Designed miniproteins, single chains, continued (4). Designs and how they scored, part 78

Each design is a single chain, and the fold is of that chain. pLDDT is the mean over its residues in the fold that is shown.

## One batch from the design tools (miniprotein)

Design m14704
Fold by ESMFold2-Fast:
Structure m14704 (fold): chain A 92 residues (1-92)
Amino acid sequence: MKAVELMKEGYESLLKYIASKDEKYLDEAIKAFEEAKKLAEKAGDEETVKIADEAIALVEEVKKDPSVETIHQKLLKIKELLKQAEELAKEK
C-alpha cells in the first residue's frame, strides 16, 4: 500500500515535468520510484519491485531523450505500470 502512494507521487512529478520542463521533477520522480522499490523489497513484493524498477528505467530514458515522442511513449507506459501497482495493492 505505501509503495503505491510513492508510485503515485513519482507519476505526479512526471506530470509537473511535462508542464514545466524542469529536470528537477524527473529526479524527484526517480527518487519516489526508488523509495517505492525499497518498500516493496522490504515487504517481499517482487511484482511491485519489478514495476518500480521499470518505471525508473523509463524516466532515465526520458532524461537521455527528452523528445515529445519519447516523453509521451514513456509516460503512457509508466501510467500503465501505476495501474498495475494499484491493482496489486487491492489484492493484498
Scores: mean pLDDT 82

Design m14705
Fold by ESMFold2-Fast:
Structure m14705 (fold): chain A 71 residues (1-71)
Amino acid sequence: SKLEEELKRLHGETLELIKEIYENRPEKHEELLELLKKYDPLLEEAGRAKDYERAIALLKELIEELKELLE
């Protein structure tokens, strides 16, 4: 479905941003961990519920927060 394709794309983008911060921005590791602690339980809940719209919205929020860490 279109929602599943979007979810997969956003999940991939999120993982690439996490990897970039982890490998290239050691000064941001604590902020990265705090973001992951905030979003991980919410994303897990949305995934268990198969609430793709909620998962997409949460990933978009997380991606914007991760991009700010790379600035």
Scores: mean pLDDT 87

Design m14706
Fold by ESMFold2-Fast:
Structure m14706 (fold): chain A 91 residues (1-91)
Amino acid sequence: SRAAELLAEGRRLGLEAAIAALLYAGASEEEKKEFREFLTTVDGVKEEEIEEAEAEVRARIAAGETREAIIARLRARAEALNAEFEALGLL
């Protein structure tokens, strides 16, 4: 269903936002490893999903996306998702 697709997009957006926050905070490799282990063991997130989200965030940073641009992009995506959830009566 469209609702299931939006929930999946929301989970991915949350994962990208968390990874971007860790990278911009200068988190150590050990801190990033502990966070990844928490996501896989507690939240049941697949390692492939984490790797894909991290690769996307890192590729955009490497391509010159600034911290401000990442925040603006993630915010715009969150607002778009929220509007679609509201349209479906899920908010």
Scores: mean pLDDT 78

Design m14707
Fold by ESMFold2-Fast:
Structure m14707 (fold): chain A 55 residues (1-55)
Amino acid sequence: MEEIKKEIEKIKKELNEKFRQIAADPSLSYTEKLRRIAEAVEEYQKKIDELKKKI
């Protein structure tokens, strides 16, 4: 269980870094940036749920 907790923290860090990359990406419009952020949040939630059940 402790390892899962640390994996969750890493996923949080990756999510924050992904937000920065999306915000700084000159190829994406404002609307696409919002869409990518929403997709990243959804994937984050799925990963967290899967980690909790993966055992």
Scores: mean pLDDT 77

Design m14708
Fold by ESMFold2-Fast:
Parts: structure tokens; sequence; C-alpha cells
Structure m14708 (fold): chain A 100 residues (1-100)
């Protein structure tokens, strides 16, 4: 159950991360934040550490939102991608609640 939840959350996050990293409309500084988070999340998935993964996703959302507001407030593509990451984080939190 936990392994299945972690695998599904990892795939969902990896899909959004790959879309961000491939999109020329996303600034390189924001891509760097996503690349760092992706590496850490992969490590926590291998360790079966849901709390570690949630902490990394929370930090990534905070960093991306700060960069968006400061540097890219009219970039609707970036805003939509941040919302999708927030949705994945919400799903991860719900999964943790169900497993508790």
Amino acid sequence: SLESVLANLGKAFEAVAEEILADPRVPERMKAVVQEALAQIKAYLAAQDLDGMLAVMDEMVARLTALYEAEQPDNRRVRRLIVRVEATLAMARMAKWVLS
C-alpha cells in the first residue's frame, strides 16, 4: 500500500517536473529549483520516506511561488504548473492521512 502510493505520487510528480523542464517558457532559475527537488524526491522515494518527499515538495512550491511573484507575475504557464505541483502535494498529504 505505502509502496504503491509512493510509486504513484512519484510518477505524478515526475510527469509535471519533466513538462516544466522541457518548456522553453519556464525560466532557467525555476527549472533549477525543480531539478533539485526531483533529485531529492527520487532519493526519498527509494528510501520509502513520504515525510521527506512532502517536505521537499513544500519547499519547492514555496520557492517557485516566490520566484513567480517576484520575477514572472504575468507568466500564466508558470502559474498553471505551480498549481499542478500544489495539486500533487495535496494528493500526497491525503494519501498520508489515509495511511495513518
Scores: mean pLDDT 82

Design m14709
Fold by ESMFold2-Fast:
Structure m14709 (fold): chain A 76 residues (1-76)
Amino acid sequence: MKKEAAKIGRKSLELAKTGDPEDIEIAVSFLYMTSGISKSSGDDETAEKLNALADAVADGDFKKAEEIIQQLEKEA
Protein backbone atom coordinates (compact mmCIF):
# COMPACT_ATOMS: atom_id res chain seq x y z
CA MET A 1 0.00 0.00 0.00
CA LYS A 2 1.28 3.51 -0.84
CA LYS A 3 0.64 4.76 2.72
CA GLU A 4 2.85 2.03 4.26
CA ALA A 5 5.47 2.53 1.51
CA ALA A 6 5.59 6.27 2.34
CA LYS A 7 6.19 5.49 6.06
CA ILE A 8 8.90 2.96 5.18
CA GLY A 9 10.52 5.48 2.82
CA ARG A 10 10.53 8.19 5.51
CA LYS A 11 12.09 5.90 8.15
CA SER A 12 14.68 4.60 5.67
CA LEU A 13 15.70 8.14 4.64
CA GLU A 14 15.93 9.14 8.35
CA LEU A 15 18.29 6.18 8.92
CA ALA A 16 20.38 6.98 5.80
CA LYS A 17 20.75 10.65 6.86
CA THR A 18 22.87 9.51 9.84
CA GLY A 19 25.67 9.16 7.23
CA ASP A 20 26.79 5.85 8.76
CA PRO A 21 27.64 3.39 5.93
CA GLU A 22 26.04 0.52 7.88
CA ASP A 23 22.79 2.50 8.35
CA ILE A 24 22.76 3.45 4.65
CA GLU A 25 23.24 -0.22 3.67
CA ILE A 26 20.39 -1.30 5.99
CA ALA A 27 18.08 1.44 4.62
CA VAL A 28 18.84 0.55 0.97
CA SER A 29 18.40 -3.21 1.59
CA PHE A 30 15.08 -2.65 3.37
CA LEU A 31 13.77 -0.47 0.51
CA TYR A 32 14.74 -3.05 -2.13
CA MET A 33 13.13 -5.84 -0.07
CA THR A 34 9.90 -3.82 0.36
CA SER A 35 9.91 -3.07 -3.39
CA GLY A 36 10.11 -6.83 -4.06
CA ILE A 37 7.18 -7.49 -1.70
CA SER A 38 5.08 -4.76 -3.40
CA LYS A 39 5.82 -6.27 -6.83
CA SER A 40 4.89 -9.77 -5.58
CA SER A 41 1.54 -8.37 -4.34
CA GLY A 42 0.82 -6.87 -7.81
CA ASP A 43 1.57 -3.24 -6.87
CA ASP A 44 4.10 -2.55 -9.63
CA GLU A 45 3.80 1.26 -9.31
CA THR A 46 4.73 1.25 -5.60
CA ALA A 47 7.48 -1.33 -6.30
CA GLU A 48 9.01 0.90 -9.02
CA LYS A 49 8.94 3.96 -6.73
CA LEU A 50 10.52 2.05 -3.82
CA ASN A 51 13.23 0.71 -6.16
CA ALA A 52 13.93 4.26 -7.43
CA LEU A 53 13.97 5.49 -3.80
CA ALA A 54 16.52 2.78 -2.87
CA ASP A 55 18.72 3.85 -5.82
CA ALA A 56 18.47 7.54 -4.79
CA VAL A 57 19.41 6.73 -1.17
CA ALA A 58 22.32 4.52 -2.33
CA ASP A 59 23.58 7.40 -4.53
CA GLY A 60 23.24 9.90 -1.66
CA ASP A 61 20.66 11.87 -3.68
CA PHE A 62 18.49 12.82 -0.71
CA LYS A 63 16.63 15.51 -2.72
CA LYS A 64 15.41 12.89 -5.20
CA ALA A 65 14.62 10.55 -2.28
CA GLU A 66 12.44 13.28 -0.66
CA GLU A 67 10.61 13.87 -3.97
CA ILE A 68 9.80 10.14 -4.33
CA ILE A 69 8.59 9.93 -0.70
CA GLN A 70 6.40 13.02 -1.22
CA GLN A 71 4.83 11.36 -4.30
CA LEU A 72 4.08 8.22 -2.25
CA GLU A 73 2.57 10.34 0.57
CA LYS A 74 0.44 12.39 -1.88
CA GLU A 75 -0.86 9.23 -3.62
CA ALA A 76 -1.72 7.52 -0.31
Scores: mean pLDDT 80

Design m14710
Fold by ESMFold2-Fast:
Structure m14710 (fold): chain A 73 residues (1-73)
Amino acid sequence: YSPSQKEIDIGSLEVGSSSLLVSTKNTPLSKLDPKQLEEDIKLLREKSEKLGYTSPNVKEAIEELEERIEKLK
């Protein structure tokens, strides 16, 4: 419940989500591993729920990874 620690954790989630979103968008489908994408989605959802925090960057990262998995079927 320390505000400083929560701000750090939220900042880390934001940076991680933005980095993952950009990386996934710039990676060709043939180079993506569906299992890795599933694990990344799970991690983002767990961190978002644990922090009680959602943002456009987090949502866009999850949506992009889910779309890439669907296209890899």
Scores: mean pLDDT 77

Design m14711
Fold by ESMFold2-Fast:
Structure m14711 (fold): chain A 77 residues (1-77)
Amino acid sequence: SHSALTAHALNALRELDHPEAEGRLVAARTLGELARQHPEALAPIRDAAVAKLTRLAEEDPDPAVREAAREALGALA
């Protein structure tokens, strides 16, 4: 349902702040997948997601997280 997808997107947005790289990696990949498959679920949080993913793409210490964030940003464009 749209409600469940929106909740999933909100949880992924929050998990971008996860203290562990694996948590941030999964969150970035989830947002990228949602952007491709269910863009309407991301519409309410798009600006917040773009802001957080941009920071991860530029500043995250883990190169895999930076790459996943860039891929998610590409899907949101």
Scores: mean pLDDT 87

Design m14712
Fold by ESMFold2-Fast:
Structure m14712 (fold): chain A 86 residues (1-86)
Amino acid sequence: SEKERQEAIKAGVEQALADLEEMAKDPEKYSDEEKVEAVRRLLGLVKKYKKELEPYLPDLVAAVERLNEAAPSAEIAELADELKKL
């Protein structure tokens, strides 16, 4: 159902936020490729479900920027800028 779809999308974004927060708290446990891939998966999710995830965009941007502050990456910074343009 539409309700089940929306609940699944919300669960997916909440999990993505939790993953980014974990990576920002302990960036040495994750490779640069794993951190970039996590942000790319989040960006893909937002692009696919833009309307449903619009209320979460400020929190998603903040989470990506926090990860980039903890583990600076040109690729993550570019993905953060792309997310801000959505």
Scores: mean pLDDT 84

Design m14713
Fold by ESMFold2-Fast:
Structure m14713 (fold): chain A 117 residues (1-117)
Amino acid sequence: MEEEELEKHRKKLEEEIKKKLKEIEKLEKEDKEKAIEEIKKRIREAIAKLVGLEIRKIGLEIERELLERRLRREGRREEYERELRRIELEEKKIEIEIELLKEEIKKLEEKLKKLEE
């Protein structure tokens, strides 16, 4: 079901973020300067990915709007309603990714501040 799929998607992304943060913590103990460089790189990459996701979200908004226009013009068709549900699920997945990516950036910025102390 949609709820199960969204929860599974969130958990997978949260685990990937936790893994990346643990790698940085290990690097902090071995080489502080390399850890700072890696954090800055990951923040840059995370921001780039965030921009890409925001663009993809806009693309899905356009697809949804076009499909809603077709529904109004041609009447309700099962194919169009199924496609609309698919787009809505994709939008929700992207919103989860954006939320988690913003949280990752925040945590990386906090780590960077502590290392530059």
Scores: mean pLDDT 83

Design m14714
Fold by ESMFold2-Fast:
Structure m14714 (fold): chain A 61 residues (1-61)
Amino acid sequence: GVEEAKKKMEEAFKTGSVGEAMSEINKYGALLAKETDPQVGSSQAGELARKVLEEAARRNR
């Protein structure tokens, strides 16, 4: 369910792989959209994706 997808997403963040983090964010967002609302799932996934990309950019500066 959503909780399992969230846990996998948090693991991906810990590994530091942007590609894996983005993949898990998409899975989490899709499950959240299915269980709640497509707009909520898309919004949450978008925010998390932006944060991951921003943090990656800061670490490389």
Scores: mean pLDDT 74

Design m14715
Fold by ESMFold2-Fast:
Structure m14715 (fold): chain A 55 residues (1-55)
Amino acid sequence: SKPVIIKYAEDKEQAVQLAQELSKANPDAIVVSVTKDLSAIAIADGQGNVRVVDN
């Protein structure tokens, strides 16, 4: 099973940066960074792939 790490970010730029950094430190995890206003989500898979979804 693959662990999931969820973090809040202040804005979209921080959400992407946080997803990238935590993904590098946790390559076996899926990292989800969401803006506190829920306007954007960044998802990193530990394999260098980062996807950003705007709401």
Scores: mean pLDDT 81

Design m14716
Fold by ESMFold2-Fast:
Structure m14716 (fold): chain A 71 residues (1-71)
Amino acid sequence: EEEFEFDVELALLYIKATIAMLSAERNGDEEALKKAQEALEYIDQAESTPDPEKRRELLEKAKKLVDEAMK
């Protein structure tokens, strides 16, 4: 079930990152937009990575960027 939990977390994080990106674009916040875009890049890398530990690291980096973009 680790794979299922990862897939759900990845999907939810992708949705959150997309919302952050759209919000930053609407507000003209270039710094938040950049962070949201970088988070989406890490999400894509995590989805393509078969190594569970590397996937976790990439997902954690994405979470941090999304949290920073949402401030």
Scores: mean pLDDT 80

Design m14717
Fold by ESMFold2-Fast:
Structure m14717 (fold): chain A 97 residues (1-97)
Amino acid sequence: APIPLEEARVGDRVRITLTVDTGDSPETRAAARQVLAVAARELEAAGMRVTLEEPSPSVLVLTAEGVLTERALAAVRAAVEAAEAAGARVTATVEYL
């Protein structure tokens, strides 16, 4: 089963999934898209493979796979904080690969 982000260990090979629920707010959705675009760039710079998806009009999903670094962990935490500040509800999970 996926574990919470707080239990993630630097150096392990992981899949991180950020599920961002923007509700019915177009402004929250626009802000969340920008937050996830910045996070994707930082995670790719940290050596992770990133996928961005919109499975529904109210849900954005960022998936990052690779070796977890301090930079990657900081980028994920910053994205969670920024998306929540914009009014989104965020679920962050980690799977060990």
Scores: mean pLDDT 87

Design m14718
Fold by ESMFold2-Fast:
Structure m14718 (fold): chain A 95 residues (1-95)
Amino acid sequence: MKTIPITGKVYLHPDDPPELKEIVERMKKWEKEKNLKITKVSDYVYEFDVEQEKKLAEEDIREWARRFGLSDEQIERQLENAKYEVKEITAETLK
């Protein structure tokens, strides 16, 4: 069974690897394009609306699956069986 990763919180330090910056940039793109609520708790901590992120992840999955020729019934069946994993992402979590 496939697990859908949901980013609940990111801890970003200036010396952290570029992968953490890429995660923040992806979330900022969703803020601009999909009105995802992002809360900057400090200069190095970002929090995301988990329920909005789940909905946006499902929309992305539906869009990509339709491009690959899956029917709406097949897509909904996959999403019904999907599990969500909320992560706090730090440099250590990326290892």
Scores: mean pLDDT 68

Design m14719
Fold by ESMFold2-Fast:
Structure m14719 (fold): chain A 117 residues (1-117)
Amino acid sequence: SMEHRQVAKEVFRVMIEASARLRQYIARNDIDGAKQVARDALDRIVAILEPYLSDRTRETLRRLRADAKARLAAAQTGEQVYQVFQDAAARMVELFMKELEISWEELVQLENETILA
């Protein structure tokens, strides 16, 4: 649906903006700042996705966020912070795809449209 398409584009926008901000904090060797950017971005992704998911999938999504936040707390380098964020965000998108039966082809198209906008 057009609504699901818009939701996917909003998540990709958050991921693109967060990745750019993470790189800026990492370049300044501000690891605590990078961790906060990653935490805030994961919270935004969860808030965007939750209204479209079943209770079971919402619980999985929240658990994924909790696990990611624990890994962020343990991270010692900016690259580790970046990797934790990328892995968690990708898994969250995969949960959304499965729930809404979005094809990989449609997802790639939506990501490209978001990057080009």
Scores: mean pLDDT 85

Design m14720
Fold by ESMFold2-Fast:
Structure m14720 (fold): chain A 77 residues (1-77)
Amino acid sequence: MVKVTIKLINEETGEEKEFVIESDDPQEIADKVKEFLKKYAPISDEEATAAGNRIADLAQKAKEEGIKELNITVKYK
C-alpha cells in the first residue's frame, strides 16, 4: 500500500492544508484527491479531476516500484 500525502500551500499567506490517503485502489485515490482539491484549492472541477487521476497514476507506479510513501506539494496564489 502506498501512503499519499498532499500538501496545499497558499504562497501569499503561507497557509497549509494536508490530506493523507492510503489505498491500493487507484479510483479511490483519484476520487478522494479530487474532493480534497475541489474543497480547498481555487481549482475547476476539470482540473481537480485531472490532478486526482495523475496522482492515482503516480501512486500505482510508486507501488509497482516498491515505494511506500508519495509526498506531493501543490502551491497556489
Scores: mean pLDDT 80

Design m14721
Fold by ESMFold2-Fast:
Structure m14721 (fold): chain A 94 residues (1-94)
Amino acid sequence: HMEFYKPKTPREKEAIDAAIEVAKAAYKGELKSIVTPDFAVTPLEIKKLPSGEYIIKVRVVDRATGREYLFTIKIKDGKIEGILKKEELRPVPP
C-alpha cells in the first residue's frame, strides 16, 4: 500500500515528469552496470515554494536488483535546479 502522487495541474505534471527523468539519470550514473528500462519510478510528493519552484520526492526501484532510492529534486520552470538529497532505502536485495 504505497500512495502515488497524482499531478493536479499541467505544471505539476511537467515538474514531476522532469524529476522522474532526473532520478532515472542519477540512478544510471551511480549503477552503470544496472541500466535497464525496468526502473519503477514513482513520484511520492510535490511541494511548491513561494518562489514558484517545485521540490519533488521521487522513489526509484530497480526491479532486477530490488535496490531502492529516494531522490529529492528541485525543479524551476520545467528545468532541473538540482538534486537536493539522495537516500538509499534498500541498497541490496533481501
Scores: mean pLDDT 68

Design m14722
Fold by ESMFold2-Fast:
Structure m14722 (fold): chain A 90 residues (1-90)
Amino acid sequence: MSEEEKKLIEAIKYVDEAIHALYKAGLTDLAREVYTLYLKAMQAYDEGKYEEALKIMKEALDLVRKTPGVPEEAIKNLEKAVKLFEEIKK
């Protein structure tokens, strides 16, 4: 397994933890929007569009940061995921 693959798997774990925290907080619609953005980012990544994938993940992070009542755990996990996606981009 490459170092880039290890970083991608870790980023996916942080996204999952963020979505789980949103569901626990009762923010079901926000959790669904973050998951949809994550799927779009993964599609862009698979197509070699690393800049677009990162942009979409940053949009998801901005969305959770702007939403009242979001648990800090969800924000921190999504910040960690974005950082890993930036490192994967080279």
Scores: mean pLDDT 84

Design m14723
Fold by ESMFold2-Fast:
Structure m14723 (fold): chain A 77 residues (1-77)
Amino acid sequence: MKEAMELLNEAGRAAAEAIRIDPAVSPEMVALIQEANDTIHTGSPEKAKETAERVLRQAEEILDAARARRAAAEAAR
């Protein structure tokens, strides 16, 4: 439980950063974090941790993509 919550908090931070860079990702990120919260509440601790790890990975991928788009836009000027 605690490990899954820590991973979800990290995913939330990545989501907040991605939204700051590209607000268009907000609905996708909010849905992803809500799905993880629901699973952690109703699932086993092991399944909750696995779901939190998956959600964190997806949030980090979206953040990396947002950062790459911003860098490309700045380079194009």
Scores: mean pLDDT 77

Design m14724
Fold by ESMFold2-Fast:
Structure m14724 (fold): chain A 77 residues (1-77)
Amino acid sequence: DLTAQLLAAIEAGDVARALALIAQGADVHTRDAAGRPTPARLAYEGNPALTAEFYPDLSETGLAAARELLLALHPRP
């Protein structure tokens, strides 16, 4: 399950792995098995702060990875 692996990569602070999973076909616009928006989707939408509400067990490292993913998905115009 690419969505579960993407969440695990963000939780571990591994932004490079998260980007590789997205490149492998992890859909940033999808929801997880519980119907929650993925951290990658929240980063894409510019609301990584909501990740803590949907994933309360996510570490500070994981929240920092969500911010890094935001910057990678929203390059400067």
Scores: mean pLDDT 68

Design m14725
Fold by ESMFold2-Fast:
Structure m14725 (fold): chain A 69 residues (1-69)
Amino acid sequence: RSALLDEARRLAEEAARRLGVEDPEAFVMTVLTMLGLRAPESLLRDYLDEQGVPEEVKERLLALLRRLK
């Protein structure tokens, strides 16, 4: 397992809990899938914006995606 993906999981779980997203597990799995597949940065950004993720958490997840390239 990648340490970067483990950090991403912790960040996604924390964000889901704070935001009160409708399906926390689906949110976490979507974020991890995008990171694991090295999705385009714009796609991850758009998804996080749709979920109302705060800018500081969004930038941290985007930085992890860039490091996984």
Scores: mean pLDDT 80

Design m14726
Fold by ESMFold2-Fast:
Structure m14726 (fold): chain A 98 residues (1-98)
Amino acid sequence: EELLKRAKEAYERIKSATPEERKKMPLEDVLLAELYRIAKEKGLTPEQLELMYRMVEAYLNEDWKTLYDAIREAGLTPEQAKELFEPLLPFVERLKAG
């Protein structure tokens, strides 16, 4: 519902932040900023951004059925899904671990 707004705000905060300030930012904000950056660079719609976030949530919850369903709903090939998700893996793995 407010995902696009939250992602944009996180992106703007990171863009204006010093390296020291970025270390203090929540990992969720860093992930949202990266999602927004990728969406902007790839020309993704708000709907595609929302589906991409659903993929991240499903991956964190090890809900593989929901993950595959989200990839199909986004209209992504497995290769496109990998390309979009791969830059997020370090942040997603840190969220999963802590």
Scores: mean pLDDT 75

Design m14727
Fold by ESMFold2-Fast:
Structure m14727 (fold): chain A 69 residues (1-69)
Amino acid sequence: SKEDILQQMKKEREKLRKEGNYDIAKQFDKLIAEIEANPDLSDEQVELLYEVQLGLATMAQTVDRRVEQ
């Protein structure tokens, strides 16, 4: 459900912060706030947003050699 996905996002955020990936964790903070502010979002839409954000976070981590500088 939507609530379960939000909990997973919060868990990923905490993991990223523990790893020192603060910029990526901030992206999850923003997404969580957006979902919480939009009760009209369906479970399917929330799932898609999570998948997209997880993909973007993964890409950011793999190219961070340029982001670091």
Scores: mean pLDDT 76

Design m14728
Fold by ESMFold2-Fast:
Structure m14728 (fold): chain A 86 residues (1-86)
Amino acid sequence: DLDDFMRQYLQTVYNYDQSQVDEFLQQFREDLERGSERAVRILYDLGLHAIEQGKLDIARQMARLLEELGALDEAEEILERIRKKE
């Protein structure tokens, strides 16, 4: 589940509390709807973290969302890193 992965990431990497996680996820969903630069950065960072955790399917989901937002360079970089781990 992408939502569970994002919650774990924010809590373990950024030491966010529950309120901060909920606020971040709400803002992130709005950023995704708007196709904002912030959404691109978040998806890219999550994709890299997913690769480090060996969660390549989640990393591919991040790359797909990046492609949908038109962030083709970021998506390509994540996909290339996944290929190198396989």
Scores: mean pLDDT 84

Design m14729
Fold by ESMFold2-Fast:
Structure m14729 (fold): chain A 66 residues (1-66)
Amino acid sequence: DDKKKRYEKEKQTLERNLADVLAEIRKASPEKYEEILQIYEEALKRDTEEGLDAFMEAVTKATREL
């Protein structure tokens, strides 16, 4: 029923939190920011759980290195 709605809501919350994280990454490493931005764009185009997972892994890696 609301599984799709829950997923969309989770995605929106992620998107908001991402803005702050992306700003930090951009400040520390413009190169990593470009990479993460491209991965995010691809994840949005696919609009799949797998795409979001891959993107989150990349962000976690980048933020851990900050």
Scores: mean pLDDT 69

Design m14730
Fold by ESMFold2-Fast:
Structure m14730 (fold): chain A 75 residues (1-75)
Amino acid sequence: MNLPKKIEPPKGKKHIVIETDEPLDPVEFAALLAKAKKEGISITLVMPKSVYEQNKEVLEPALKNKVIGLEIKDE
């Protein structure tokens, strides 16, 4: 599937960008999203397509529900 290169996060009081080249822990990620929502923080994740493919089961529900932004890096 061709993913858009950039998906914008919901509006928040603060915006943070997290760059990751490693698989995400689903439990830690869910806790991060809950904290960000409570504190009014928007999160954008930046990762290579290969890392996204490894994390897709964790990320796709959050992307579908528009709770995070995503930016795919070209290699």
Scores: mean pLDDT 73

Design m14731
Fold by ESMFold2-Fast:
Structure m14731 (fold): chain A 98 residues (1-98)
Amino acid sequence: KREFLEESLKRDEEGVLKLADKLEEVSKEAGEHLRETLEAILKSKTIEEMSKHVTEGVKKVAEEMEKTGKEREGASLVSAAAISLVGVAFSKHGLLKS
């Protein structure tokens, strides 16, 4: 039971890190904000804290992508990052309740 949640969290973390690498190809700052957001979610103790970090982190990533003038090229990466961060938050929340 706990092992499944730990495996899910690890998989979701790896997905976020791969997206951060892709974002860094366009904006180093966008990739760094995604990694910092992942760390903040992993340190969070409540789903409310995780939700706040997802919202603020996605906003920062999108703002850095907008600054590059390549916002449209990064739009799919920003969307994928948002989905993956939500996945991390749900997996982390499951572990905290276990």
Scores: mean pLDDT 79

Design m14732
Fold by ESMFold2-Fast:
Structure m14732 (fold): chain A 81 residues (1-81)
Amino acid sequence: MEPRVMEIKDEAEAALWRALLAHETRVALADPRVPEELKQRLAELTARAAASTTLEELRAVGREFARVMQEIRELQAQQAA
């Protein structure tokens, strides 16, 4: 489930989404082809998601995270070709 397609409706979904965000960040951090700047941005977004106290803040972090993950996927696709 992608953050951009998940409508975070309550705290239970927020917890699930935070777990997904942490997992995706861990996978990206393990890939040596991902630029350090993007890895740092993912770490910062994960920290911001953990600090978010409202669903609106979490949704905003989710939109930024989806953008970073798209950049990583595009970079990986270009390098793999």
Scores: mean pLDDT 73

Design m14733
Fold by ESMFold2-Fast:
Order: C-alpha cells, then structure tokens, then sequence
Structure m14733 (fold): chain A 77 residues (1-77)
C-alpha cells in the first residue's frame, strides 16, 4: 500500500506472560495463535506487527512468526 501500513502493536512481555499462562506446553504455538487472533479481529487488515518490550526469550521466534504470519515483524528497541 502507498499509505501508512495498518500496524498491530504488541507488548512482548505481556504476550509472553499470557502465553505461559494459557499455553505452557506450546509456547511458540500459543504466541502464533494469539497473534493470528489479533490479526483476524483487525479492520482494516494488519500489514505490520511491532513488538514493544520484547523479552529475550521471544526473540528467536520472531523470524519464524514473520514467515508463518506473512507480515513483517519489527522490534522496538
């Protein structure tokens, strides 16, 4: 798109806490499911995800999540 992308902002620390509570046996799958749910509820469709407060534990999953969700994922430093 030529205009500003629709951005979904996610607090990485809060996401990790929720995933550990709801999906303790499948952390990656839990993250993927919650991100997909957030994207599905968005109008207009999400074009980019930005993580704030991204914990070190989640950083290894970001490239796989980006590929699986089909949208760019950026971490706020």
Amino acid sequence: MMLQPTVMVVDGKKLLEIVKALFPKDLYGGILQLLRLGMKGAVPPVEKIVFTNLPEELKPYIPALEKELGVPIEAEE
Scores: mean pLDDT 77

Design m14734
Fold by ESMFold2-Fast:
Structure m14734 (fold): chain A 89 residues (1-89)
Amino acid sequence: LVDQARQHLDQARRAIQQGDVDQAVYHMRQVLDIARQMSRQGRFDQAYQFINDTIRMSGQIPDPDRRFQMQVDAGITQIDIAVRQIFPT
């Protein structure tokens, strides 16, 4: 999971550098999905780290609508994980 999340962050960074917003958003969404998987395994610190990395990188998206959508998706993911940590099932 950690290596997969890092690979997706690297791919997102390259996509931003190339101006490929669609690929950048795709790879950032993969990182958020992996963060959810980490939280289901009790790996909350790692999940929050990758969400924070995604939020930071989303600020580099030149399209304001795509940037806003990614920030919303990351925020929802962070809240969902925090709720799971407080109320474990």
Scores: mean pLDDT 82

Design m14735
Fold by ESMFold2-Fast:
Structure m14735 (fold): chain A 84 residues (1-84)
Amino acid sequence: SPMEISIKLFRLTTLVSELYVYKRIAEKSKDKAEIEKIKEESKRIYKEMEELAKELIEMDPSMKDLIEKQLKEAKEILKEIEEI
């Protein structure tokens, strides 16, 4: 349904924002345990994004390019977090 698509898209956008917040926290943190936790949470967030992306593309294939762009952005943020 259009409402379900909108909710999933909003969730996908929220998850990208959470990755940016985690990156900023990890870059400023001096706590190794906190950085390790952020790396694990960021991987979990990316997995949720991959699953949401798959569902959204199946519901509306016309959104594939938009969704793949968000996944690519999220993967780049995840890589930057993992390199901290």
Scores: mean pLDDT 89

Design m14736
Fold by ESMFold2-Fast:
Structure m14736 (fold): chain A 77 residues (1-77)
Amino acid sequence: MRKELPEEVAEKLRELALEIIEKAKSVELQMRALAALVEAEFGEFETAIELLKAIAEEDPSVREAAEEMIELIREAE
């Protein structure tokens, strides 16, 4: 029942999600970043990755953070 993400990965995902929330151009993208973090914390990795891909495509300013989150989630599988 515990989180499937290692502690280090979970901490980095929170940092990256905060970067996206801080820099994102719209409230919708900020909410998607938060949703992606929640989905990843619940082990719904595919849903989290799809949300992060959408963020990266819509806002280039947060693309690097979103891509890093995707990589971390993939490594945790």
Scores: mean pLDDT 79

Design m14737
Fold by ESMFold2-Fast:
Structure m14737 (fold): chain A 69 residues (1-69)
Amino acid sequence: MEEELRRKYQEAARILNEIDELAKKHSKDQEKFEKITSEIFRKMAKENPTFDVEALKKAYEELKKKIEE
């Protein structure tokens, strides 16, 4: 149980690092990136009031699709 929880937090950290790298890649339009990110993650947080790595993963996938125009 504890080991699985640690692994899930490590996975979340990895996803957050990937989001940071994606933000650097789109640094020319940071305002657009931040707006899209805020919309997606605000919706995720509203629908998942407790921490959920799978929801975070889905939000990241949606962000990638949205930012690619």
Scores: mean pLDDT 74

Design m14738
Fold by ESMFold2-Fast:
Structure m14738 (fold): chain A 53 residues (1-53)
Amino acid sequence: SKREILEEVKNTLLEVGDVIDEYLKTGNKEQMDKKLQQIHDEYKQRLKQIEQQ
């Protein structure tokens, strides 16, 4: 549903924020880049699942 898509967008934005906060604490850009890529890939998969329901 449209609501589930919006909740997924919100949750993904919060996850991205957490990764950036971790980078600001550690300075580990490589870990940030890897985690952001993982979040992006997982977000695309979750959106597909919601759209198929």
Scores: mean pLDDT 83

